Designed miniproteins, single chains, continued (3). Designs and how they scored, part 81

Each design is a single chain, and the fold is of that chain. pLDDT is the mean over its residues in the fold that is shown.

## One batch from the design tools (miniprotein)

Design m10981
Fold by ESMFold2-Fast:
Structure m10981 (fold): chain A 73 residues (1-73)
Amino acid sequence: MLESLSDEEVDRLIEGARWAIEKAREYLKKGDKNKAASYLTAAYILATQLKMAGREDEAEKILEEVRKIDEEM
């Protein structure tokens, strides 16, 4: 099993994912789908790390936002 993350590490993953989602929305609004896709991929990776660390509720919230933005691409 993967080692559990500290609350500080979890918060940093959540902040990173939220930042990446915001950047994805920003670039999608500008019509830069390639950059938007790159930031969505980053958010997806961070959400996967959260899920692997047992923070499934936080991961699912991030994945839902990723899914909504991906549907617009």
Scores: mean pLDDT 81

Design m10982
Fold by ESMFold2-Fast:
Structure m10982 (fold): chain A 55 residues (1-55)
Amino acid sequence: SDADIERAAARAAARARELGASEEQIETIVKAVRDGPDADTGALRGAGEFARLGL
């Protein structure tokens, strides 16, 4: 699952970058993907498509 999480985080970062997210937003999205939705609900809410599409 660690590999899947890192892969998802990398894809979320790439997708967010493609959609014009800032580097700060990308870091927040990556953390949200790694920690799960209950840790960074605000990040997933603000960039739900980015994180979800990266999964």
Scores: mean pLDDT 64

Design m10983
Fold by ESMFold2-Fast:
Structure m10983 (fold): chain A 83 residues (1-83)
Amino acid sequence: MKLPSEEEGKFIEEVALEALERMEQRLKDAGIPLTPETARKLVAGILAVFAEALDLAMQGKSKEEIRKAAEEIVDETVEELKK
């Protein structure tokens, strides 16, 4: 398995942090309280963003493509919480 460059690693970290902030904001906008169940789903979503961003970066995908994948995971996580 090839490790990402330090620049790619920093970018993956930035994408994961942006995704977390976006998830938190969308939950506030939807009036969804932060409960233990909601927190567990948020953690799972952030781990999915991190794993996907890492995988795509190692495949040489563009920063735009990595951000798009992260946004899709954020949307999926938030939609599960809206049930």
Scores: mean pLDDT 79

Design m10984
Fold by ESMFold2-Fast:
Structure m10984 (fold): chain A 84 residues (1-84)
Amino acid sequence: SLSPENRAQMTLGATEVFIAMSLLSFKNMVKKNEDKNTLEQEFKNMENILDKMIELAGEISPEVEQKVKELKNEFLKKVKELLK
């Protein structure tokens, strides 16, 4: 088993990579003028994955859970900016 510190670092790193790749994917979909329903469905899929990451982070510690929640909030802000 990994130490709690290593699990925290891996979980946060994986979450940041997922967010970066998801934002790139979403930017490309917006640039291609994908329809509203497709954008909403993809956004919901991404949000569901982030919610699962929050649950897994909570199994490590409340501090890691809070950090993943903060990363999700930044992701939501960036998606909102892309839709303007």
Scores: mean pLDDT 85

Design m10985
Fold by ESMFold2-Fast:
Structure m10985 (fold): chain A 57 residues (1-57)
Amino acid sequence: SAKEKRLAILQFRKLALESEIWLGEETGLLSAEEIERLRAELEQVEREIARLQKEID
């Protein structure tokens, strides 16, 4: 379904954001402000995942 496809896309986006945050922190190539923005986006993605999972179940 469209919701299941959206959930899969959000799960991949979550993994990409977590990887970017980790790499940015490990390398020091991202500023604190950039890391904060990525973390805020990750929180939004996680909230949407939780919402969609409840709608699919």
Scores: mean pLDDT 85

Design m10986
Fold by ESMFold2-Fast:
Structure m10986 (fold): chain A 67 residues (1-67)
Amino acid sequence: TAPKADIKEKISNRTVGLWVAGRILAYMANDKERAIELLEEAIKLAEAEGKKETAEALRKQLAAVKA
């Protein structure tokens, strides 16, 4: 039930920013190798920050890019 501020908060988050960049590279640049590197870095950052849900979402995205 959060307004548009919730989206802004997620986009401004460092870990989420890397996740979005990885997705854009995978879909627009067709550069799977770079997308994998960015997603792995984002997973490490999310785990270091204790963000379990973010880390899990990033792992799912990494698996999708690797497929």
Scores: mean pLDDT 64

Design m10987
Fold by ESMFold2-Fast:
Structure m10987 (fold): chain A 92 residues (1-92)
Amino acid sequence: GERARELLERARRLAEEALRLALEAMKKAKGEELLRAIGLALRAIGLLEDIRLLERQRETIPEEELLERAERLLREAEELLREARELVEKLK
């Protein structure tokens, strides 16, 4: 139980940071880079919703399944943050 909660909390923080970076990128980006920034923001919003839904289901699903799903969401959040950081650096 505790481990999955820690992973979800970390995934949420990374997804929130990725969303903030995507929104900042949208202020500077044009053309294809603007479309990429919008795509990253939408992916971050979707990921935050997936995290919220899994947190709500935490006590109703088997702990092993909860842990596997939490680890997947964390990996998705890490990748999204990486992509958002790369876009912000490119726009400098």
Scores: mean pLDDT 89

Design m10988
Fold by ESMFold2-Fast:
Structure m10988 (fold): chain A 70 residues (1-70)
Amino acid sequence: SRQELIEEARKLRAEAVELHKQGKEEEAKKLAMEAIRLYEEAGDPESAAGVRLLLEHNFDEDAAVRSVIG
């Protein structure tokens, strides 16, 4: 279901952030890209864009949020 895809994407995003904190950059990027794909499959482009911004800012959540609001 759409809700199941969204929940899995959220879990993968959180796991990617944790892998980044551990210095496992390749694994972190892989999970983040997988989360993007699941959000796109769920028809949630806003959440997918959020994960793309997170990747663009190297998992700095504060910088990613700041980039959206200016």
Scores: mean pLDDT 82

Design m10989
Fold by ESMFold2-Fast:
Structure m10989 (fold): chain A 90 residues (1-90)
Amino acid sequence: SDSLLKISLQQSRSVTLTYSVYQLYNDDDRLQRYGQDYLTTIQGVDRDMSQSVLSHRRKYGPIRNSSQLSQIPGIDKYNADVVFDTLNSM
């Protein structure tokens, strides 16, 4: 319970900053690694999927819709919708 509350608080405190800073400095290796750790806290997202999302975003820019996410290997359309909604809601 305390661990989940700590993860939730870390997401609430850092998600907006991590998202904004990631958009500005997504070429920073530290920020890329940090973003992976945050993405893996999302239900249904593993580390390989997080790396694929970040790599795709670095190559093609910001992900605009869930259909772009579902084109990434390892991401099902259902999981793409959940991940996209989570990233835009937090």
Scores: mean pLDDT 58

Design m10990
Fold by ESMFold2-Fast:
Structure m10990 (fold): chain A 72 residues (1-72)
Amino acid sequence: TSAERIRAMDREELLLELGLIVRESELRGDTALKERAQTLRDDLEAGRVSLEEAKERLVELHEELKKRGINM
């Protein structure tokens, strides 16, 4: 997923994408990645982060996925 695609997402799309990352991380046994994605999802859902802040954090998370060879 490109940074451009993420920055075009609405709130519901971000929550769905984060949920997919949580699930994939859990299946892979990657506790650190799962916690990071779950925390961001919870923060966005609770209104603790803005939509734009959540997008930038998801971009960072996707760059981490790329470093691990994970395509989502």
Scores: mean pLDDT 82

Design m10991
Fold by ESMFold2-Fast:
Structure m10991 (fold): chain A 79 residues (1-79)
Amino acid sequence: MARELLEKARELYKQGKYSEAIKLVNQAIREAKRAGDRELLAEAYRLMADIYEKSPLVDPEVAERMARTYRRLAEEVAA
């Protein structure tokens, strides 16, 4: 269930396990899209933005761009 995936992803994010957190958020995004759950989809996009903003996995410029993109997606699906 997408909510459980997001909770687990949030836990991994707090532990600094960014790659694993991203994997679970992507699963939550797919499940939320399948269910037509726009509120949960927006929440997943917001978490993805938070992860990229703090992630050492990519260049800082790429991280900021990804975070901005996911925040925008969250706004669009919540509207």
Scores: mean pLDDT 82

Design m10992
Fold by ESMFold2-Fast:
Structure m10992 (fold): chain A 87 residues (1-87)
Amino acid sequence: KAEELLAKGEEAFAQGKLDEAKAYYEEALKLAREAGDRELEARALEGLGKVYKAQGDPRAKEFFEKALEIQIEIGVEKLVEAVEKTF
């Protein structure tokens, strides 16, 4: 279910439906945290970071940094590029 919500958020974001994308990513984040799924949690946080960045919201950096922290904990560099694009 959380993976399906991430996919819906990614599709909505690609279509420029930022409010819809945000809602899907927020629900995915909640479900990932409830399940203890750190990979899905990081992906949802990255998605929220992308939405906030597209809206010009400075909170985007915080979401990317949280996602990066989780990915470092997992031992994966997947989100490094996203955080670097914030600077």
Scores: mean pLDDT 81

Design m10994
Fold by ESMFold2-Fast:
Parts: structure tokens; C-alpha cells; sequence
Structure m10994 (fold): chain A 91 residues (1-91)
């Protein structure tokens, strides 16, 4: 019970950090956000909301599984942003 609440707090913080990283990237490079990143962010937020629904229903195992998927997707998108920054800085 307590461990999953801590995981929710951790994931929520990571989502906010990801959104800030995207905002900073767009402001720095003055380019539109790639559609692929918009779609990934939507999927991250959708899975997070679904995890909250499972938690509310008492299905802690499904909620935890979705939170782990969200963490993985956040990391993948962060890596994509970092790679794009490196490419733009080499130009």
C-alpha cells in the first residue's frame, strides 16, 4: 500500500520533470514539438491515469505494472530529447 503510493508520487514527479524538459527544449531551439513526442506523452499520461483507476479499484498489481511501463516510456522519451539536443548542438 505505502510502496505503491510512493511509486505514484515518484512517477508524477518524473512526468512533471519530463514536461519541463520538453518545454525547455522547445524554448531553446524554437522548433515545433515532433508528433511522435506528442503521441508518446499522450500515452504516458493515459497509462498514468489508468494506473490511478486500478489503484482506486484496489487492483494494486495492475496499477504497479502500468506505473513501471510509464517509467520506461518516460526514460525513452527523455533519451530521445537528449539525442535530438546533441544533434542540434553539433550543427
Amino acid sequence: KKAIEELFAKVEKKIEELKKKLEDFLKKYKIPMPQEWIDELKEIEGKYEKAKEYYKKGDYEKAEKLLKEVEKKIKELEEAIEEAEKELEEL
Scores: mean pLDDT 83

Design m10995
Fold by ESMFold2-Fast:
Structure m10995 (fold): chain A 91 residues (1-91)
Amino acid sequence: TALRLVEEARARVRAAGAAGAIPAELAEGVIAALERAAEAIETLEPEEAARLLRELARQAREAAALSPDPATAALLAEVADLLEEAAEALE
């Protein structure tokens, strides 16, 4: 389900932040964006939620491309992939 994919992304970011693999402020910002994604899935029409999830995925993918740290770039790319899968799950 879309919510499970967003929660998986949140769990991965939380674990990376807790392990010090990415900056704590970045982890907090990404978690906040994923909380907004979960809220959109629950409160918006599926088409509107999917549109917002794809926009968040695009932003995560751009951030990954701009990140000088390979571990951070890889995590942001994984978050983008999970958000795109969540958007597809909403149809």
Scores: mean pLDDT 85

Design m10996
Fold by ESMFold2-Fast:
Structure m10996 (fold): chain A 69 residues (1-69)
Amino acid sequence: SLEELEEEIRKLLRKAGLSEEEIEEFLKAVHEKDWETVDRLLVKAYLLGASKEEIERLKELAEEIIRMT
């Protein structure tokens, strides 16, 4: 479900060290198809210590949400 995809994104971004404000900015950017903001926040997550696998999973989740909306 959309809610489950969004919750997985929140958990991964929170684990990476993004703030709740940045997590909600990411989700809004995904729904608005704002790839510049999505990419900027993914880069931040990576620099904070998210693994390549976690970043790839975040991209997959974002693409799935975009396909649903």
Scores: mean pLDDT 88

Design m10998
Fold by ESMFold2-Fast:
Structure m10998 (fold): chain A 49 residues (1-49)
Amino acid sequence: MLSEIRERRKRIAKLMTEKKLSVDEINALERQWRDELFERAKKELEKLK
């Protein structure tokens, strides 16, 4: 799952660099990514208990 976070971060950075998305879309993606990152972290912690 650590690799999954890395890949998501790279994807967001690439989209920002290419400026393919509007500011609103970038903000929406960052919020989605943050929420998913928290969900992933919770699931990983549950597995590792």
Scores: mean pLDDT 69

Design m11000
Fold by ESMFold2-Fast:
Structure m11000 (fold): chain A 75 residues (1-75)
Amino acid sequence: SAREAEYRAKTEEYLERIRRLLPEEDYEWVRARVEELLRQGRPRDAAMVAAQAYSLAELGEPIESLSVPALGDAG
C-alpha cells in the first residue's frame, strides 16, 4: 500500500515535469501510456515509464526511444 502510493506519487511528479519539457503531443503520448498502466494496477511500471520519459526529455532524446512494458490484451 505505502509502496504503491509512493509509485503513484512519483509518477505524478515526473508527469508534471515532463509536461513542462515536452511538446503537448509527446506529453499526451506518454501520459496515455502511464494512465493505462495505472488503470491496470501497475503503478511500479507506470513510475518507471514516467521516470524514463523524464530522463529522455531532460537529455533532448526522442520520446520514441521510450521502453514501455506491454499493456496486455484487455479483451
Scores: mean pLDDT 79

Design m11001
Fold by ESMFold2-Fast:
Structure m11001 (fold): chain A 62 residues (1-62)
Amino acid sequence: SVMDRANRDIGDLMRDTTRLNGDLLDRAARGTRSEADRLGDLSDSLGRDTNRRIDDLARNAR
């Protein structure tokens, strides 16, 4: 029937859309992990610089 064909075609479209959404979410997750790694590197660099400055102040106060 026309309804059976329409329901099948809609089902196919929804499956394709779900797969594409899955691919998009996977790519977004990879991008988020990369950004987190970059922020981690920046945090480590800031920590090292801050500790050096504190150590320098402590040495000058002794």
Scores: mean pLDDT 76

Design m11002
Fold by ESMFold2-Fast:
Structure m11002 (fold): chain A 78 residues (1-78)
Amino acid sequence: MAVDVYIQLGRYYLKQGKYEEAIKYFEKAIELDPKNARAWAYLGEAYLKMGEVEKAKEYFQKALEIAPDNKRAKELLK
């Protein structure tokens, strides 16, 4: 599905340190599926790596609202 393709592309750019590019793809995934907790958690991780700590926390909290057991969001929010 297109949402999975955008998440995979976002993860690829996240690993390359291209955080702004990663954010664009995670935002596209969220536009297609606003209830995709994984996309929200990765969006938070990208902002955290850019030093945007407060914005990252907001996105991790959103991921946890959708999936309370999302390990990535729980670990990165703490």
Scores: mean pLDDT 81

Design m11003
Fold by ESMFold2-Fast:
Structure m11003 (fold): chain A 55 residues (1-55)
Amino acid sequence: SKEEIRELILESASLSVEIIHIFITEEDEEEREKKIKELNEEIKKLDAKVKELLA
């Protein structure tokens, strides 16, 4: 539904903001890279769901 797509897009946007926050605040390079990688994988999964719902 359109509402599901909207919520997935908002969740993806929220995770993108969290990546920026981690990039600015996390001083441990290894921990920063790990957290950003995990969030990017979550964003990819959300983007895949949006594409599936739009098909």
Scores: mean pLDDT 84

Design m11004
Fold by ESMFold2-Fast:
Parts: C-alpha cells; sequence; structure tokens
Structure m11004 (fold): chain A 61 residues (1-61)
C-alpha cells in the first residue's frame, strides 16, 4: 500500500527503483516487464515490488 512506498523511498534500493521507473515513464510513458526485471536485479527488490511501484507511479502521472 502507500505506506510501503514511503518505506521503500527511505531505502537506497527503493529510491533507486523509483528514480529508474520515473525516468522510464517520462521517456516512454510505460514500463515493460523486462525493464521491471532489470530494475529488480539492480536494486535487489522483488520484481513484484518493482511492478507495484510502476503501477502506482503511472496512476500519479
Amino acid sequence: MREEIAELARTPEGRKAVAALERLLQKNGKVTDEEIEEIAKETGLSPETVRRLAELLQKEH
């Protein structure tokens, strides 16, 4: 939920994932499953967590 996003934003991994997702949304207006997996590998987060972040960021844009 939203509180999970706030907690993730406090970690280096979560902040890195959010920044990468924001950049992709700004460039392409969307994030692909492949990009989600790349971000998950780079940050150590689960692909499911990264996917949820992408969905929430898309709704805010």
Scores: mean pLDDT 75

Design m11005
Fold by ESMFold2-Fast:
Structure m11005 (fold): chain A 85 residues (1-85)
Amino acid sequence: STAALLALAGEAASAMKEEGVPASKITDIIYKVTDPSLSQEERVVAMMEAMKELKTSRETQDKLLALAAEVMPPEIVEKAKEVLE
């Protein structure tokens, strides 16, 4: 759902802020992951790719993957997990 994706994006933004990612970069990522032309899978994958590229901690990545597992279909979670490996 859009609400679940928005909640996940909010958690990702909070985690990135705690790790010192600049607000401008967080905003750019949120714009991309809320792009209505992308599928829910593409938006979740883009979020995880951004987390990996910004070198966020494994603990933060694992936390977001666990949150995604609560609200996303298993096939989307598996693809997100593969991005982080």
Scores: mean pLDDT 78

Design m11006
Fold by ESMFold2-Fast:
Structure m11006 (fold): chain A 81 residues (1-81)
Amino acid sequence: MEEAEKLLEEADRLAREGGEAARAGDYARAAELLRRAAELAREAARLYREAGDEEKAREAEEAARVAEAHARRAEELARQQ
């Protein structure tokens, strides 16, 4: 359980760093950080689901979905140069 919590904490940190990179105009870096955040959040969701914590699993899945949406936006901005 603590492992899932740590993964979600790391996902949050990466999402924050991705936001900072986007503010700096480095959209490629932002996309990479946000993709990693989404991956870690999905892994946390899997661990919560294995532990039977469906509510926490849904919370982590929502975090992953949000990070993925932000990553796609950053990727679009990176393509615009």
Scores: mean pLDDT 87

Design m11007
Fold by ESMFold2-Fast:
Structure m11007 (fold): chain A 80 residues (1-80)
Amino acid sequence: SELDEVLDRLIKVMKLLVDQYVAEGKPLEEIEAFIKRFKEAVLALIRHEFPDLSPEELQRVEDRINEAAEKYLKEAKEKL
């Protein structure tokens, strides 16, 4: 689906940017702030671009982005 394609691409962008910040030695606080802001921006974008989402679809999107954010933050903490 278009929603799944957009979400997959946004999650990949988050990973690329987190990996780059870790490689550059950015402070953990900056990485945490980035992940939080990126997650908020993705959820806002999805709500705006897909206004007709069912409650179930919205929950699935929120669960997926939260899971990705938690995973990448954990990986960043382990590498710093």
Scores: mean pLDDT 85

Design m11008
Fold by ESMFold2-Fast:
Structure m11008 (fold): chain A 69 residues (1-69)
Amino acid sequence: EEVARLFLEAMQRALPLLDDPTVRAAYNEAAQAGVEYEQATDPETREKNRQRLIEKAEALLAAVDAVRA
């Protein structure tokens, strides 16, 4: 599960940086996208939510990278 791997990596990298408000906001958005993906019952909604999850996980990784720079 390439999407699950990306999501878990993003969440793990963000955990030590949750004191940063930008990272925390991105973390909450990624977590919500993950829930929406898991709750999707039809293939069309699941694919849409999969794309959203990728987008939010990538945004979280970008926020983590920006704080660490």
Scores: mean pLDDT 82

Design m11009
Fold by ESMFold2-Fast:
Structure m11009 (fold): chain A 77 residues (1-77)
Amino acid sequence: SKAEELAKQIEEEAPKAIEELRRRLPAEVGAEAARIIEEAAKKAIEAAKAGDVEKAHEIVGEAQREVARLVAEAEAA
């Protein structure tokens, strides 16, 4: 199902995104980005498992916007 596929994608991609960000960003910013992604991944997987694919996508999108803001702020500092 689309929900199972989405949950699997999030489980695979979230750790990779965290590893890349922690490698690229200052330790403090990388840790904050990792926290945002971990919390969003848990909530999105829960939403997907409940059959709410739209909610799962919304959670991922919000996390992506927040992480992008942190990256931009870190690069401007």
Scores: mean pLDDT 84

Design m11010
Fold by ESMFold2-Fast:
Structure m11010 (fold): chain A 70 residues (1-70)
Amino acid sequence: MKKVKEIRKENLELALKAQEASKEEQEKLLEEITEKLVKELGMSEEEAREEAERLFNMPKERLQEAIKRL
């Protein structure tokens, strides 16, 4: 549980960074989040991609709120 929370927090922080990054850097960060979800949380590649895209499309305020709740 605690390790999963840490991974989720890291992914939320990466998504926040992506909103201030160039589109090229955003693609790299999207791939990084997707790979972490597959390898560390055991998600399927499809599920991990959908989750990473969801985080990237989340408003900045919502990302900050989610980080505070973890």
Scores: mean pLDDT 77

Design m11011
Fold by ESMFold2-Fast:
Structure m11011 (fold): chain A 75 residues (1-75)
Amino acid sequence: MEVERLVEELRRALAESDLARAYEIVQKGAEIGVEVLRRLAEAIEAWLAENPDHPHADAVRNLLRVAQGEIAALS
């Protein structure tokens, strides 16, 4: 249940360009576990695929790198 809520909150934060909230959600995912982080990373990758030329795409790519780094550290 919490995983789905975090994924939906992340999608909303990305749609609203609320990068601070997106980072908070990824950090919370890291506190919960690697499976949650993988779901969040998939959501970030999907958003980037749909929004490659968005003004904040580079910042979102940095968020993806943070999530991937946390996954590697926890795996």
Scores: mean pLDDT 83

Design m11012
Fold by ESMFold2-Fast:
Structure m11012 (fold): chain A 75 residues (1-75)
Amino acid sequence: MNQSVEEVLKKVVGGRYGGASDYQVPLAVKAGLELLEKNPNPTEEEINSVFDNHLVYEQQDQLKKGLKLASESLK
């Protein structure tokens, strides 16, 4: 169970897009984590601005739920 929240978030984001070494995935994960730390209840608009708009809506919803659970579970 010893792994960073950032690593877990990368897997959540990479579920549909990425999964390899890619700048977009780690940047989106980092920005999403920062957003959750400042605002645990971000709006859809805030999430959309943090994560690329090309993500499908279902992935954005799963990402939001996964980020909250991962952040709280690991820390």
Scores: mean pLDDT 53

Design m11013
Fold by ESMFold2-Fast:
Formats: sequence, structure tokens, C-alpha cells
Structure m11013 (fold): chain A 55 residues (1-55)
Amino acid sequence: SEMDHLIDATVKTLRSMGVSDEEIKKLENQLREIYAKNGYISTSELLKLMIEAIE
């Protein structure tokens, strides 16, 4: 699915940047919750969550 492709790409990117599995799992859960609530994930929301996971 489109959501699964987005999550997979995001997880691979964060893992390549050295983000911990714990933070990656947290982000994955947040993305799934946003998608379940809104039916989509905006680029700005995705970038915000990725920055929080890296920092």
C-alpha cells in the first residue's frame, strides 16, 4: 500500500542515519496513527516527525 511504501522508505532513511530502533518504532507508530485518523500524511508532518527522531 502507499502507506506501507512511505513507512518503509522512512524507516530505511532513519536507519541509514543511525537513528535507534526504539525511535524508529515510535515514529512508525505515530505515522500509522496520523494515517488512520486523517487518511494521509502531509509532507510537513512527516518532516517534523523525522527531525524529532534524528534530534
Scores: mean pLDDT 82

Design m11014
Fold by ESMFold2-Fast:
Structure m11014 (fold): chain A 55 residues (1-55)
Amino acid sequence: SRAAEEARLQALEDEQIDHLRRRGASDDEINGLRITMDVRRTILLTGDRSYSKPL
């Protein structure tokens, strides 16, 4: 299930990046999405929801 959830997050990231690229988003905007998805993967891997709250 964990591997399936990671695959789902990766597929979602790829889909969102493709969507942003199609609408002409900047590399900075795409990098922001990648960082957000990295946080989601970290939460999934560690189970620590503290990363989901903005500072």
Scores: mean pLDDT 74

Design m11015
Fold by ESMFold2-Fast:
Structure m11015 (fold): chain A 88 residues (1-88)
Amino acid sequence: MKEKKKEELEKEIEEIEKKIEEKKKKIKELEEEKKKLLEEMKKAKTLEEILKLIGEILRIIGEILDLEEEIKRLEEELEKKKEELKKL
């Protein structure tokens, strides 16, 4: 029984690690988009263009914060599962 539970926990750990990796990749993509928008903002000639770009940047920041919170929760779950695995 303990061996089967160990294999199940190892599989769950791998799945959580994969989810964390995917979310970290998404954050990297959003950070690159944010940098691009900041460069476009430096070239913006009208207040309307600047405000629109600020809105898009704020949206990206919000998405990054949400993903960081999700990663934190997944990392907490990962640590708990690793502790369970060590006790087996």
Scores: mean pLDDT 85

Design m11016
Fold by ESMFold2-Fast:
Structure m11016 (fold): chain A 65 residues (1-65)
Amino acid sequence: STAEELKEESRRLAEITAREALKLGLPEEEAEEYREEILNTDDPAKQVGLALRAIGDAIQLELER
């Protein structure tokens, strides 16, 4: 069903986003906040925007070191 497909896609995006952001050095608390935000939105464009923001924040932290 479409609803189950969307839930699965949201879970995958949230998990991948948190995992990759953590690997890039984002604090665990911030990575988990992004994971929760992606899981709690039903707008695919907003979900992708949150994923890109998480990676961008991780990169910015590396640049500030």
Scores: mean pLDDT 82

Design m11017
Fold by ESMFold2-Fast:
Formats: sequence, structure tokens, C-alpha cells
Structure m11017 (fold): chain A 102 residues (1-102)
Amino acid sequence: VIPLILFADYYYSQGKYDEAIKLLEEALKRSEGKTKANILARLGDVYEKKGEYDKAIEYYEQALKLDPNDPNIYRKLAEVYRKKGDFDKAEEYLKKAEEIAS
């Protein structure tokens, strides 16, 4: 699973988002728990960079269900909602990130 994630990160850094998605989807089939949460968050990152904000939100929310105490995922959700113009949701998720990080 780790090699697939590393190659996905490489393609993501090169702007090859569709290739990154394919590798992350393959990694999801072979993952559970916190590793699965991490892969879901990475899928959210790729969709955010593609401007597919609703898909990014879905993946970040799935990651939070598996790892609810990761303040970084709450910050990522806040940023995506801000980019969508939903400032109320962005503020809500930022407050959750601050509470968990404290």
C-alpha cells in the first residue's frame, strides 16, 4: 500500500491528478483504519486541486469518520468550504480543528 501512496504523491506533485487518483483508489482496496483515512484525505486533496470541491468534501468527511481527531482534515474541509463560498461551514470546521488541536 505504501508504494502506491508514494507514487500517488509523486504524480500529485507533478499535476498528474488522474494518475494519482487511480493509484489512491488501488491503495484504498488494500487499506483499513488510519491508513484508509490517510488515503481518503489524499483523494480529497487531489479533487480539491482539480476544483471538484464537492468530491473533495466527500472524501475528507469519509476520512474523518475513520480518524475523527485529525485537526488537519478539519482545516482542509474549512479551506474547501471557503473556496466554495460557504463561510459559515468554513468557520465551523476551523473551530473544530482548534478544539482538537488544543
Scores: mean pLDDT 84

Design m11018
Fold by ESMFold2-Fast:
Parts: C-alpha cells; structure tokens; sequence
Structure m11018 (fold): chain A 64 residues (1-64)
C-alpha cells in the first residue's frame, strides 16, 4: 500500500551500500513505501528524506 508505515526489522540488517537500509533486529523506523520490486525488495523514504532499499522478507510492515 502507498502510505506511511512502520518497519520492524525481524533480523539484523547491515547496510552493504548507502542504498540499503540498516537496522538492528527489533528496531523500528517510520517510512513511506514508494515502490515494491518483483524480487521482494521495496524502495522506502525515511523521515529525513533519504531513500533506501529493504527486503520485505526481513521486516514486518505495520500501516500507520
């Protein structure tokens, strides 16, 4: 769904590049889902305006 969500990491996410979202397991961040790719990755916008990629299989998405 297009809109603001809360993302909760289900495992430790280390950023491999500046394009990838980094979170510790159990950490949450508010984000806007901009696009979902066929491979299960999503492009999300963080509250600071930065855009990052995240694997949807690695996070719990809670609509806000």
Amino acid sequence: PVGEVELTATEDLGPTTPAVLGLRKGETVRAEILRVYPDGNAEVRLPDGRVRLVGLDKVKVTPL
Scores: mean pLDDT 76

